# Designed miniproteins, single chains: the designs that were tried, part 3

Each design is a single chain, and the fold is of that chain. pLDDT is the mean over its residues in the fold that is shown.

## One batch from the design tools (miniprotein)

Design m70
Fold by ESMFold2-Fast:
Structure m70 (fold): chain A 83 residues (1-83)
Amino acid sequence: ERAVELAAEAYALVEELHVEKLKDNPIPQTPEAAREEARKLVEDGKITPERIVETALQRAKEMGAPDEVIKRLEELLEEVRKL
């Protein structure tokens, strides 16, 4: 459960960055919707929590996210790897 929550937070952070960067996005995902989607993907066994966080971190770096967001994603990756 904790690993799923960490992955959901990472996914939500990247979706927030996408919405902020593309304010004219016609169908923005909410952070809550992003968290729920990540949770379902992990529970269905389609992807591991660690892989979600790794992918989120890579995407944030590609999007030029603020250092504080990248640092938080790195912290989430460290936490999920300890589980």
Scores: mean pLDDT 68

Design m71
Fold by ESMFold2-Fast:
Structure m71 (fold): chain A 85 residues (1-85)
Amino acid sequence: ARELALEAAELLREAARRLRERGHDEVAERLERMADDLRALAGVAPPETARMASVGFLREGARLAREAGDDETARELEEKAQEVE
């Protein structure tokens, strides 16, 4: 659970970097905040809470990436959410 949450946070941060490079700064900033929140939760939350948070954040990140027109990043985040779930 902790390892999955940290991996999910890192993927969100990587997605944010790609979105920022493509000019979606506001979406990228939101994904960066979600990644930081998930990293914090991974250190203190129970395993099931960290896992549920990981799924939720990855799905929200995918939705934001898709709305920004980055279907590739959205797919990567959705696939990770399914893996963690």
Scores: mean pLDDT 83

Design m72
Fold by ESMFold2-Fast:
Structure m72 (fold): chain A 58 residues (1-58)
Amino acid sequence: DVDAMVQQIRQDLRDNSDMPLTDTQIDNVVRVRMYQQGIGVDAADDSVRAVVRQMAAA
């Protein structure tokens, strides 16, 4: 599922904005969020999606 999450986040960012983010930025958000909450991959799914979207919009 980690693979699916990263892919979905990437596509969401690319589709949401004209400028695609680097893999490092996306990976950082996913990793930091998961670590900060200390939760599993499935639990980070919702948080990651929300954070990624906000970051791209910001």
Scores: mean pLDDT 55

Design m73
Fold by ESMFold2-Fast:
Structure m73 (fold): chain A 91 residues (1-91)
Amino acid sequence: SLWQEAKNGNELAVLVLYAIAKAEYKKNPDDVETLERYAEASEILGNLGNKKALKDAAEAYRQLADIYEKNGDTEKAERWRKKAEEVEKKL
């Protein structure tokens, strides 16, 4: 799996995954699943030292929290807020 290779630190897999996820997000910024994949891919790349990707991950996790809060899913909103805070501490 491309996701497993990326999580295992395969830098080429991380770059490919990030490029795909970012392109999908730009095409459909209102799709929650696309935003989730973009946020996770950005975090993986960010953890490898890309500060801009880490910042993008934090912003995407904040957007996910806002979407779930607006939809009344307070538990999911809180999980994504905690994800954003964890990433923000690394910035």
Scores: mean pLDDT 83

Design m74
Fold by ESMFold2-Fast:
Structure m74 (fold): chain A 112 residues (1-112)
Amino acid sequence: MEEIKQQLRELIEQLRKAKSVREAAIILGEMIILAGKYIMENVDTLKGIGYVLRGIGLLFEAEHSEDPAAVLREAIRQLEYLADYIKDVDPEISELLREAAAIGREILEKHE
């Protein structure tokens, strides 16, 4: 529990320092993987595995896509969904995911 929360906080600090939309999309993809791991271990194993795989797919798309802004928009959407999904299980993780999605939106708005 605390290990995942600390990793999410570290990724949020990296996100605040992101220099590009592509870098932000990569960081949000890593956060989706961590959220998926949390769900896998604490809520629903199969659903959690599904979110880990979605996060890996977003990392691949962030690195190779000609439209990193579209990848960032999708990552923001997935984080907002995950934050709502886990809000009654772990409100602190939910808040961290919402904070990351908000920072991602700010990066998208400033760099488009």
Scores: mean pLDDT 87

Design m75
Fold by ESMFold2-Fast:
Structure m75 (fold): chain A 102 residues (1-102)
Amino acid sequence: EKEKRLRVLNAFQLKARELLEKILSEVDPETAEKVRRVFENVLLTALIGVNLGLPLDDIIALVKKTAEREIERLGLPESVREKVKKMLDELIAFAKKEYEKL
């Protein structure tokens, strides 16, 4: 069980970096720094949830709340907020699919 969660977490982190780099190529350096901080907090939240043995759905709920809070706190532009939200939805779908494999 823990091994399955760690495998999903590793895949999630790799996919998150891929999607992050795509957004960073489309925004200015100041906005890029803010987007990186949203990702760092999302990944930290996922790691904590996995280590605590939380169910996948609970980890997803915490990740979504963390992302929403950080986006609001950092004051991302609306266009960038939509990109980050789409990327987060894509990451969550990816994590669910990876978890279903094993």
Scores: mean pLDDT 80

Design m76
Fold by ESMFold2-Fast:
Structure m76 (fold): chain A 77 residues (1-77)
Amino acid sequence: MDEKAEELLKQAREYLEKGRSYFEKGDYDKAIENYKKAIDYAVEAIELSTSPELREEATRIAKEAVDGLNEALKKKK
């Protein structure tokens, strides 16, 4: 289970970085898509893991992705 949670955490990080990259380029639609994926992977990692350290990191990534998503949504309108 931890190996799967670690893979999901890795995916969450990668999508968070992609979301940030698209946001910096002004591609807010793609930023939104990638931030949503980062949130989904982070939440799944939290649900699968019993490791406090992994859950804390995944929670941090989810919060950063939610903040990025909200900023991107504001930029669209």
Scores: mean pLDDT 86

Design m77
Fold by ESMFold2-Fast:
Structure m77 (fold): chain A 77 residues (1-77)
Amino acid sequence: MEALARRSIESLREAVEEMEKELPELKEEELITKVAAMSLLVAAAEFVLSLLPSEEAREVLERARELLEKLKEKLEE
């Protein structure tokens, strides 16, 4: 279980980093899709944190939540 959870944390971290990089360049048409994708990523990070409570999992979750908030703000304008 721990090995799978650690690999999941790595994958989630990569996804968050990629989305953070894309955020300044997102077009209006992409916002809804990206909000949906980030909502799923937050849910996945919460699940992984419940299986393996670690600083790495917590950091990924907090970054994902912050990114989702920024995307929602852009969608609301």
Scores: mean pLDDT 78

Design m78
Fold by ESMFold2-Fast:
Parts: structure tokens; C-alpha cells; sequence
Structure m78 (fold): chain A 87 residues (1-87)
């Protein structure tokens, strides 16, 4: 159902934010912290747009595709954050 998709979306967002917080806690360089915060800000903006599209959608297959786009967005953002934190 759409409610199940939106619940999974919010779980994905919470897991992403927890990952970002752990990376920020491990990062002491101010420039690196600012770069992580920028990745989080851009990802959060795109996630909010995808969430709205899922809410407005009446097609379950479209809702599933949008959730998959959110998963890929989070995977990419996590990779960027991890690369910044590891440098």
C-alpha cells in the first residue's frame, strides 16, 4: 500500500540521518564537516521532493519506482559522506 511505501521511505530517511550524524561525530575538520552538511542538505531536499511525489501518486508502480529512486539517492549520498569522512 501507499502507507507501507511512505513508512519505508521515512525509515530510509531516518537511517540516512543516523548515518550522517555518525559521520559528523567522527569528523573534526571544519571544512570536511561543512561538505558533509552540504551533502545532507541536498539529499534532504531531494528526498522531500520524492516524498511529495509518492504522496500525490495514485499509481503503485510509480510509488515503488520513486521509493527505489530514494534508495539510490541515499546510497549515493552515504558514499559521498563516507569518502569525505575517510579523507
Amino acid sequence: SKDDILEEFLRLENEFLAHALRALDATTDPAARARIEEVVREAAKKMAELYKKIEESTDIEEQKRLLEEARELVREAKREIDAIAAA
Scores: mean pLDDT 90

Design m79
Fold by ESMFold2-Fast:
Structure m79 (fold): chain A 84 residues (1-84)
Amino acid sequence: MTPEELVEKAKKAADAGDFETAISYAREALRKAMELPDKEKQIEVLEKILDVLRYANEKTTDPELQLEISALEVAAATMLAAEK
């Protein structure tokens, strides 16, 4: 499964209110993004991961899930900053 496919699955899970599954797919997408050989493609995928994480964080009202999503947002943003 590609990082883009994982991002789409994360978004669908978030749309269904399954935030634990959304977090799981986003985490796997982040891991696979780090394995991409093309820096430009890695940046594109990291931006898409960050967008889906922000979307999930906005939809959930669970403080523990918000903390876990926010930690992944920080990780993705840090990786994006390192690529610039």
Scores: mean pLDDT 82

Design m80
Fold by ESMFold2-Fast:
Structure m80 (fold): chain A 93 residues (1-93)
Amino acid sequence: DFLEELIEIAEKALREGHKAGLPDEERIKIAKEAVREYAKEKGKEVTEAEIDMIVGYAALRLEEEEGIELNEPFKKFFRFVDELDAEAAALLA
């Protein structure tokens, strides 16, 4: 699924930013750019809203799976995606 590929790209970018000790705003920026560039490379169109949702979902998965805590900017960003519960996750399958 292409959406899962975009989520994996966002997770990788967020994880690398965390390891590098980058500020939250920079981690979000890098993850959004990584998703945008990957979609463009694959010839797929993705809206800014979709990129925001993908990065927010990826940030939640990293906290749940790897214990990488979300700081306040990540938490505010993710707030718009936190309605994406287990039911929404099924739509990405």
Scores: mean pLDDT 71

Design m81
Fold by ESMFold2-Fast:
Parts: C-alpha cells; sequence; structure tokens
Structure m81 (fold): chain A 60 residues (1-60)
C-alpha cells in the first residue's frame, strides 16, 4: 500500500501518513492505479472545494 499527497499546485508526491501536517483538511481517495485520471480529477475538485490536500491511497 502506498500513500500519495496531491497539493493545490498540482504536485503529486509519495508521502507517509505521519508526514501530513496536523490540522490540515484532507480528502481521502483509494485506488488501484495512481495514474487514474478520475481519481486525480476528484482530488483536484476536493482541493478546489476547500481541502488543503487530497490523500490518494494506492492498494496492492
Amino acid sequence: MEYYLLKADGTLTKSKLEDIPAGASIAVFVTDDINDEKVLEAGREAIKNGADYALIIKKD
């Protein structure tokens, strides 16, 4: 299982749960494919709607 953090500037970075800032507003998505455009669009939409980050969890 892998964790990726999508930011408002459009950057997607591999992350650890403990590296997420305390108090941040996070939208969470689960996917089998980190390059799934629908998941990335959903993450961007969540940020547009007020989330600080979108956390994308890639399953094995």
Scores: mean pLDDT 80

Design m82
Fold by ESMFold2-Fast:
Structure m82 (fold): chain A 87 residues (1-87)
Amino acid sequence: MIDIEELVKKIEKEVSKVDLSKVDREEAIKEIQEYQKKLDLTVLSPEALATLPLSELVLLKVFLKKAVELKIDAITAYQILAKLKSL
C-alpha cells in the first residue's frame, strides 16, 4: 500500500529542486496533459491549467509524473492531490 504522507514529502522535495526560472509554462502544461491521459485521470482542463501559477503547474507535473511511475489509481491520485492542496 502506498504511504500517501511519505509520497507527499517526496513530491515536495522534488518540487523544491526545480528552478522555476528555467521552466517553460507551455511545456509543463503539455506534460501534465500527457500524464493525465496515461493515468486515465482528468483533474484539470487545458484552459484551467493555463490560469495556474507556475509553481502550482510544477507541483502538478511532479505529482502526476510520480503517479505514472508508481501506476497509482485515480482514487489514490485524488487523495494525494487533496493533501498537496492543503499546503
Scores: mean pLDDT 74

Design m83
Fold by ESMFold2-Fast:
Structure m83 (fold): chain A 96 residues (1-96)
Amino acid sequence: SEIKKELEKAKEYLSKLGELASQSDNQELKKKIAEAGESLIIAYEDAELGNYESAIEHLEKAIEALKKALPLATPEQQELLEKAIEYLKKAIELLK
């Protein structure tokens, strides 16, 4: 599934972000990355069940959380955040 492929790529970048954020004392950054991860899990489950409207809503919530993380992030973390957002946006377009 192309949707699954884009979601797995987003998950990969979120995992790398979580690892880099673990080296940071910025609790707000960690919280926003965790919120995005939780929304992605729900969106993945909803997409598998055919609940595409709910999946899109949760992917949009994940993107919002990551966008709020951008000003809190180092340049390396910002690159990973932007890549995660890119793959989440691609998944939304495939679900529409």
Scores: mean pLDDT 84

Design m84
Fold by ESMFold2-Fast:
Structure m84 (fold): chain A 83 residues (1-83)
Amino acid sequence: MRAASGEAIRAGQPELQRIVDEARSLGIPPESVYLRVDDDGSVSASVDRAAMRAAGATQEQIDALTRRTQEVADRVNELARQL
């Protein structure tokens, strides 16, 4: 991992942790929401929608968690490019 990507991920960590904590409070597996670092240092949002549905999440909850996780990934990538 590049230093810039590491700093950007740390900056995004509180937001990601809040999303993970919210998922956990709803009984959704915390690993259903995470950020993946690609070989080039870019960050991708990973959301296991099937696992969320299996845990009893509503479509609205799945859509909201997916959108928020993608927003964190986009912000992390933007920050990493600016660093």
Scores: mean pLDDT 76

Design m85
Fold by ESMFold2-Fast:
Structure m85 (fold): chain A 77 residues (1-77)
Amino acid sequence: ARERIEELVSETEQLLADLEAGIDAGTLTPAQIVAALTRISELIAELEKMGAPQSTLDKLRAQRDAVVNRVAAYLDR
């Protein structure tokens, strides 16, 4: 369980970083952005169900919220 939580946290952080990098590069399609955000939301929900630390969940949710704001600006350009 602990090792799986660490794996999912790492996957979530990597997806957030890749999404931000893709937004900065201007290379992502709207479909790719939606797919990435959907996967990130699914991973955070799974982490919550597995009892991941509240501090970890709060950090990941804050990072997701920041990326969602960037996505809105990117799509409205």
Scores: mean pLDDT 82

Design m86
Fold by ESMFold2-Fast:
Structure m86 (fold): chain A 78 residues (1-78)
Amino acid sequence: MMEEEIRKKKEEFERRLNELIDRADISDIERAFLLMARSVDLIAFENAIRRKDEKYAKEVIEEAERRFRRLEERLRRL
């Protein structure tokens, strides 16, 4: 049950981030760095699923949400 919730949050995060990056008017280098950062966050979600640690999972989800909000704000302001 908890593993499915974390997996769903990972999929939602990945989809939202991909949509944001696809709409962004950014250089190829900047896009590459964002894709690398995405990979780090996705690995953290996978670790949360593997560890079955509710506290760790909550921290991973909250950090991913904070990172997404900061990125969205940055890309909107240019």
Scores: mean pLDDT 78

Design m87
Fold by ESMFold2-Fast:
Structure m87 (fold): chain A 99 residues (1-99)
Amino acid sequence: SKEALRAAAALYIAAEQDLPPETVKSIVEKLKNIPEEEIIDYLRGVLDLPEDTPAEEIALKALQHALELVGEERFREYVDAIKAVLEDPSPLDELVAKL
């Protein structure tokens, strides 16, 4: 899902920069105007993933990296903050369930 990919990217950026959960809304809003291919290229580059890695796997790897970086409690705060600004949180919930 395009929305789940943007959500994963926003969470990755917030985790990497040690940003407060309340800033995630601003990150999600900025990412809405970025083409999906640019988000894929960004995440693939920073996570050092092969060119043929599927978008769902890229999103899962971004979420896994964020979880390992900030721990379960902070990761849950980021997920909850993102879900509050999504029209449909289901694709993000499905990805998080696979972690």
Scores: mean pLDDT 84

Design m88
Fold by ESMFold2-Fast:
Structure m88 (fold): chain A 111 residues (1-111)
Amino acid sequence: GAKELLEKALKEEDPERRLELLRRARELLRTQPATEEEAELLKKVAEKATDPEVLEAILEAAREALRTAKTEKLLRLILETARVLLKKAPKKLIPKAIGLILWAIGDLLDL
């Protein structure tokens, strides 16, 4: 599942391999509800990642997780991931990271 791919991505030091693992995890998150454990792993990968393409892949995976997020904890983990990305992201990704923050806050307020 997405959890195993995210655990591998967290331990992976090569950006290209990390990117491939994150792309595969994103595909699974698109088709299955995200779990709190998967959101925690996304946050941890975001905290370690520095490569711009990896940061973009994490942002896209977090966006897919937000689509199925129904708990306060899950929404807060996605928000925290987006905030980490906002601090590290290249200028081109800032609008997408802000969008994810606003969507997560909106969903939290609707709980």
Scores: mean pLDDT 86

Design m89
Fold by ESMFold2-Fast:
Structure m89 (fold): chain A 59 residues (1-59)
Amino acid sequence: SLEEELKRVQEEIEKVRKTLAELRASGDDVNVRVAEHELTRLQKRYDEIKTKLEEEKAK
């Protein structure tokens, strides 16, 4: 369901944020860039699912 997908994406965002903070602290610039791209993709996915879920509930 969209609700389950939203929760999964939220959990993935939280994990990537924690990893990103650790990578920044260690100075791993290559993996920082990879994590930032992944976070951007997940945030876009979150917004798309959230919008669809809100529209579906309003119907």
Scores: mean pLDDT 82

Design m90
Fold by ESMFold2-Fast:
Structure m90 (fold): chain A 99 residues (1-99)
Amino acid sequence: SAALRAALEAALDAAIAVAEAAGHTRLAEEIRRVKEAALAAIEALEADPESREALLRLIGVILALIGLELEAERLGLPEVAAYLREARRALLAALRELT
């Protein structure tokens, strides 16, 4: 779904912006890398819905988002954690549409 992809991108971009504004440039760069991996995995799964490799990459992205959410909470950035949670929900919804 284009809407779920847009929701995922918007949530991750918001998380990056808040992390950068708070001076957590390393966290922002880690979220940016996960965004790139998420979009690449979605594109691969859309191109081949039966790709086990693309599905496993997408599961890896979900686990990375959970790790970043926990790190954001540890750093006292609840707004970043909330945006990462929304991104994970959008990604899980997109996965259900693709499988």
Scores: mean pLDDT 87

Design m91
Fold by ESMFold2-Fast:
Structure m91 (fold): chain A 94 residues (1-94)
Amino acid sequence: SMDKLSEEFQELMTEVLELLKELLKEEDYEKIKEAIANGDLEELRKILLESGLPEEFVENIVKALELRLQPTEESLKEAIKLLKEAIELLKKLK
């Protein structure tokens, strides 16, 4: 169901944000949260790249958030897949 997929998406986004909080400076983390909250995907891409995160990770996050704006189960399933891939990329950063 859409509700279950939306719940899974939010759980994965929470994990992404927790990992980013550990990897990034507080100022960069707060800017990222603000860009996400405002739906400013261009600013989000800029901050993530300037923070030194891998381009592949940045593209997965931006695409997942774009897909979340679509009103379909298919787009939300794709967004969830991209978030899972993004989490794996973050976990490789040491």
Scores: mean pLDDT 87

Design m92
Fold by ESMFold2-Fast:
Structure m92 (fold): chain A 100 residues (1-100)
Amino acid sequence: SEAEERVLELVDRIIEEARKIAEEEGLTEMTPEKFLELIERAAEKLADPEMAKLIVELARLQVEGNLVRGSDPARVAELERRAEEVLEEMLELEKKRLEE
């Protein structure tokens, strides 16, 4: 539960930092590509490289899932399975850090 709470807090901080960057740059329209760019920049700033990579991958899977939702159920299921695997890797990484 502590590892899960820390991962969720980190994700929230990254989303907040991405919003701050968007506001500072005067962005009025958010494309999927710009959203991913902002998440990548925020993750690189706030997380270590291993965790940042997983957070960016999770965001890419979420964006792709939204684009194919309702048109390709098999692809949605595959993306959801991959997202579960990424979340498990994030939790294992955080657990390992909490044990040190």
Scores: mean pLDDT 82

Design m93
Fold by ESMFold2-Fast:
Structure m93 (fold): chain A 64 residues (1-64)
Amino acid sequence: MDAAEAARAGAEGARAAGTAGGAKSSLGQNIVDGGPLAERAGRAARAAPTAEEAARLSYQMADE
């Protein structure tokens, strides 16, 4: 589905941007623990009312 594909691509981009954001050691530890970053990404994707909103939020996180 186009909506699911867009959301997946956005989530992958946000994940890569989070790692490249300059706080790599801190972000890496959170990812290893499977905790707050993974949970936050999952919540944001589910909370988005539309696929377009989900993609927009993912791109905004990538810009941070």
Scores: mean pLDDT 55

Design m94
Fold by ESMFold2-Fast:
Structure m94 (fold): chain A 62 residues (1-62)
Amino acid sequence: MSKVDKLIEELRSHLDDPRDQWIATVRRLVNEAVNDPSMTQEQLDEFHLRVEELGAERERRR
């Protein structure tokens, strides 16, 4: 499982959280990804796209 997959699976576990908790989790995971020196630009781009996809899924559920 890639580093991006781990971060996205953690975020996915929070899909049904209240909006404030969702925003806090996204901010924490984005900061973790950005501050990881082993994270490539391609992995960061993938992570951001997958975060946007999960955000859209969350909006469709509500």
Scores: mean pLDDT 82

Design m95
Fold by ESMFold2-Fast:
Structure m95 (fold): chain A 82 residues (1-82)
Amino acid sequence: MGEEALRAAEKAIEAAEKGDWQSALEYGHRAGQAYANSKTPLEKQASRLALEGAHYAIIEGDKKKAEEKFEEAKKLIEEAKK
């Protein structure tokens, strides 16, 4: 479940890096919707971190902070799979 938010956020960064702001916005929005549909606290936290990562990449242009948030989200998603 949280994996969809992470994948959407990663695609948002990739699109923003290519200058495709329309796709970046669409993927960022998907990450936000996946957060709302998450069922466990761990999945919600992972989805929230993915959304924050997309925000840093798209709004602030800070890809380092975006990467940090996505890596944190990945760790939580792997824990949620167990």
Scores: mean pLDDT 70

Design m96
Fold by ESMFold2-Fast:
Structure m96 (fold): chain A 90 residues (1-90)
Amino acid sequence: MTPEELAERFRKAAEAVEALIDKTDLSPQARETLRQAAESFRKAAEAAEKGDIVTAANYYTAAMVLIASLSVLGEEELAKEVQRIVRETL
């Protein structure tokens, strides 16, 4: 996988999360959490384009932790759906 291919996959993950925010009736906390996750994927893509794979991996990890935190907010089913969408994109 090239840095460019990795960056495109992270951009697609961000776009998929953003699309889910627009289509789903979310609590304000869940919406903000997913918005931050999408932003982290965007930053992962930027780092990957620069060839900074460690920074890209750190932002990817941050996004996944944010998605997992939805379970703590009582949004377990939403967390699983977002994790599935991201997995299918990457």
Scores: mean pLDDT 83

Design m97
Fold by ESMFold2-Fast:
Structure m97 (fold): chain A 70 residues (1-70)
Amino acid sequence: MTLSGLELLELVAQSQKENNGKLDGELLVEASRLLGAPEEFLEALREKAKENGGLLSTEEIRELRKKFGV
């Protein structure tokens, strides 16, 4: 679990570098799922990514993490 989560986290970090500081929503959902995030948080990430054309800012992710206590 942790090691696979780190692999996806590295892909998410690379995506952020390539997308001017924004993260790929699908990669972040998969990384969060492997790290044991609650389903409500995963659904919120998916919906926010849909609103933004598949990308999430670090600020939007931080707001969702605070809302769901993750």
Scores: mean pLDDT 71

Design m98
Fold by ESMFold2-Fast:
Structure m98 (fold): chain A 97 residues (1-97)
Amino acid sequence: MEEELEKTVKLLKEEIDRITNPEAQEAARRGLEKGVEKAKEYIKSGNLDKIKEDIDRMLEEARKNPKPKPVAEGAYDEAYLTILLTVYNLFEEKKKK
């Protein structure tokens, strides 16, 4: 898991480097860093349902608030959600066989 997480983080950092808006790029880097921190916390605690709960909460909040977010806030949330979704999918794939 850790090795796969590290590879995913590297790929996401490369994708963030393609963001042309400097404010969005910095926010996305912060979101990725926080997402990695939370993902490692959930992995260490063994409570993977918390990853899904965190994702579902963020998606529900976005659905209820249709106003465009500030560019930085949107980039942060997208990067954070992306890393959590990736980690959750890695656990689901490992459960499949």
Scores: mean pLDDT 77

Design m99
Fold by ESMFold2-Fast:
Structure m99 (fold): chain A 93 residues (1-93)
Amino acid sequence: SSMDRRQALELIERARELAEEALKLDQEALAESDPEKRQELWQRSSELYREAVDLLDEALRLGRDDPELVAQADRLLRELFTQGQNMGNQLDS
């Protein structure tokens, strides 16, 4: 429905905002020399990443019949998974 589509688009936009905030925290963590402060920043980034994924999952449930919306949400999910993996690799290094 048009209402489900609108709600799904709002969820995708909210997820994008959280993803941008998470990237900013990741950049701050990479510049931080204190290991404890770095871990706190990465923990906060991880929480925002998780919230963004949850919002995108809900958007996909609401907009499953809309190929354009599904493609939009799937593209952002792939970006988030790539970003999460890159940060994980840096934590292991």
Scores: mean pLDDT 83

Design m100
Fold by ESMFold2-Fast:
Structure m100 (fold): chain A 67 residues (1-67)
Amino acid sequence: MTVLKLGDKVLVRSLADGREYEATVVMINGEAVEEAEVTPETVLGVELNGKPSSAPLRRARFVRRLP
């Protein structure tokens, strides 16, 4: 079972376009919690790596942890 923390680097799939993005976790299930367990139903809010923080994805699914 995967535990995610705020600031973790992850690969996510956007629920808007179905594409995968490298991103940083900023919210889990709409909450700014320090950490939470990831389930297949978990919705992540993320900031895209290499983009300004003004380009967040608010609805994404966890794919895997990045190194």
Scores: mean pLDDT 72

Design m101
Fold by ESMFold2-Fast:
Structure m101 (fold): chain A 59 residues (1-59)
Amino acid sequence: PVDHAEELLRRSGELYAESDRLHVESVRARDNGDFVMSDRLHHQSVVLRDQGDELSRES
């Protein structure tokens, strides 16, 4: 059985990894001149990072 704290840390790590991927995609969109997509991806990246921080604090 998985410990609750261990599961929260695992989920936090997954959110951080997804946030990092979205950040990279945001940079690529900006480099391509798609500022609307860049802004959207950056905002999603920040939201996921904040969610990861919350789960990490609960562990």
Scores: mean pLDDT 83

Design m102
Fold by ESMFold2-Fast:
Structure m102 (fold): chain A 71 residues (1-71)
Amino acid sequence: SVEELAVIAELRELAELYPEIREELEKVIGLIRQGRYSEAIELLKELAKLYPEIREALEGIIKAIQQLAAK
C-alpha cells in the first residue's frame, strides 16, 4: 500500500541519519514487509526507549504501523 511504502521510506531516512541503528531499522522494514506488524512495533518501542532523541519520530511510525495493522 502507499501507506506501507511511506512508513518504509521514513524508516530508511532515519537509518541514513542514525547509522548506529540502521541494522535494527532494516529489521523493522523486513518485519513490515512480512506483515509482522506487532513485532515491528515492539522493536520500535525498544528503540524509542534507548534513543530518546528520535522517540517522537519512532512513536509517529508506530502509530502509522498500528493503522496498517487495523486494515
Scores: mean pLDDT 85

Design m103
Fold by ESMFold2-Fast:
Formats: structure tokens, sequence, C-alpha cells
Structure m103 (fold): chain A 59 residues (1-59)
């Protein structure tokens, strides 16, 4: 839904601003969470983070 899409975009922008390359960002509508899989551009290390929709929209 629209709110979930905005949360995904906010999460992607946040991690990109912090120097990560976002490989994937998906939402879980039932749990109202956004799952981000990203690579640190400096180290090449992969990270996986889960944000609530509310947390992502507050970024």
Amino acid sequence: EEELQRAVEAAKAHFEKKGYEVESAIYDAEKRTVHVFAKDKKTGKMIEETLTVEEALAL
C-alpha cells in the first residue's frame, strides 16, 4: 500500500545517505515492516536490517 511504499523509499534513501548500496528493500504488509539488504560501500560488508513502517517514515 502507499504508506508501505513510502516507508521502503525512506529506508532506501536513509541507507544510501549513510554510504550503503541498497541491494533490496521489501515490505511485509502483515507485520508492517521493511527489510533492507545493503552493502557497505567502504568495506563491502553486507548488512540486513528490519525497520517498522513507523520507524522508516520517521527517517
Scores: mean pLDDT 80

Design m104
Fold by ESMFold2-Fast:
Structure m104 (fold): chain A 89 residues (1-89)
Amino acid sequence: SMAEAKKEGQEMARKAAEKAGELRRAAADSPSPEQAQELRRKALELIEAAVNLTSAMQQGDIDEIKKAIEEAERKIREADELIARVRAE
């Protein structure tokens, strides 16, 4: 349903924003300027995904909302992998 898709979308947008914050903190803690830039770039991608998802929810197209949720989930997974890689150093 549209209500269910919007609820899932709101949760996903929140998770993306939280993950962007985690990436920014990891960037601040990184001794490598190159890794810090990569982390900050990934944080921007997550903010863009959250904005796109919010836009899709405002337009009320369930297929666009589902697509935006999948994109945000993918970006969160990529971010988790990046954080794990940087912290394993």
Scores: mean pLDDT 87

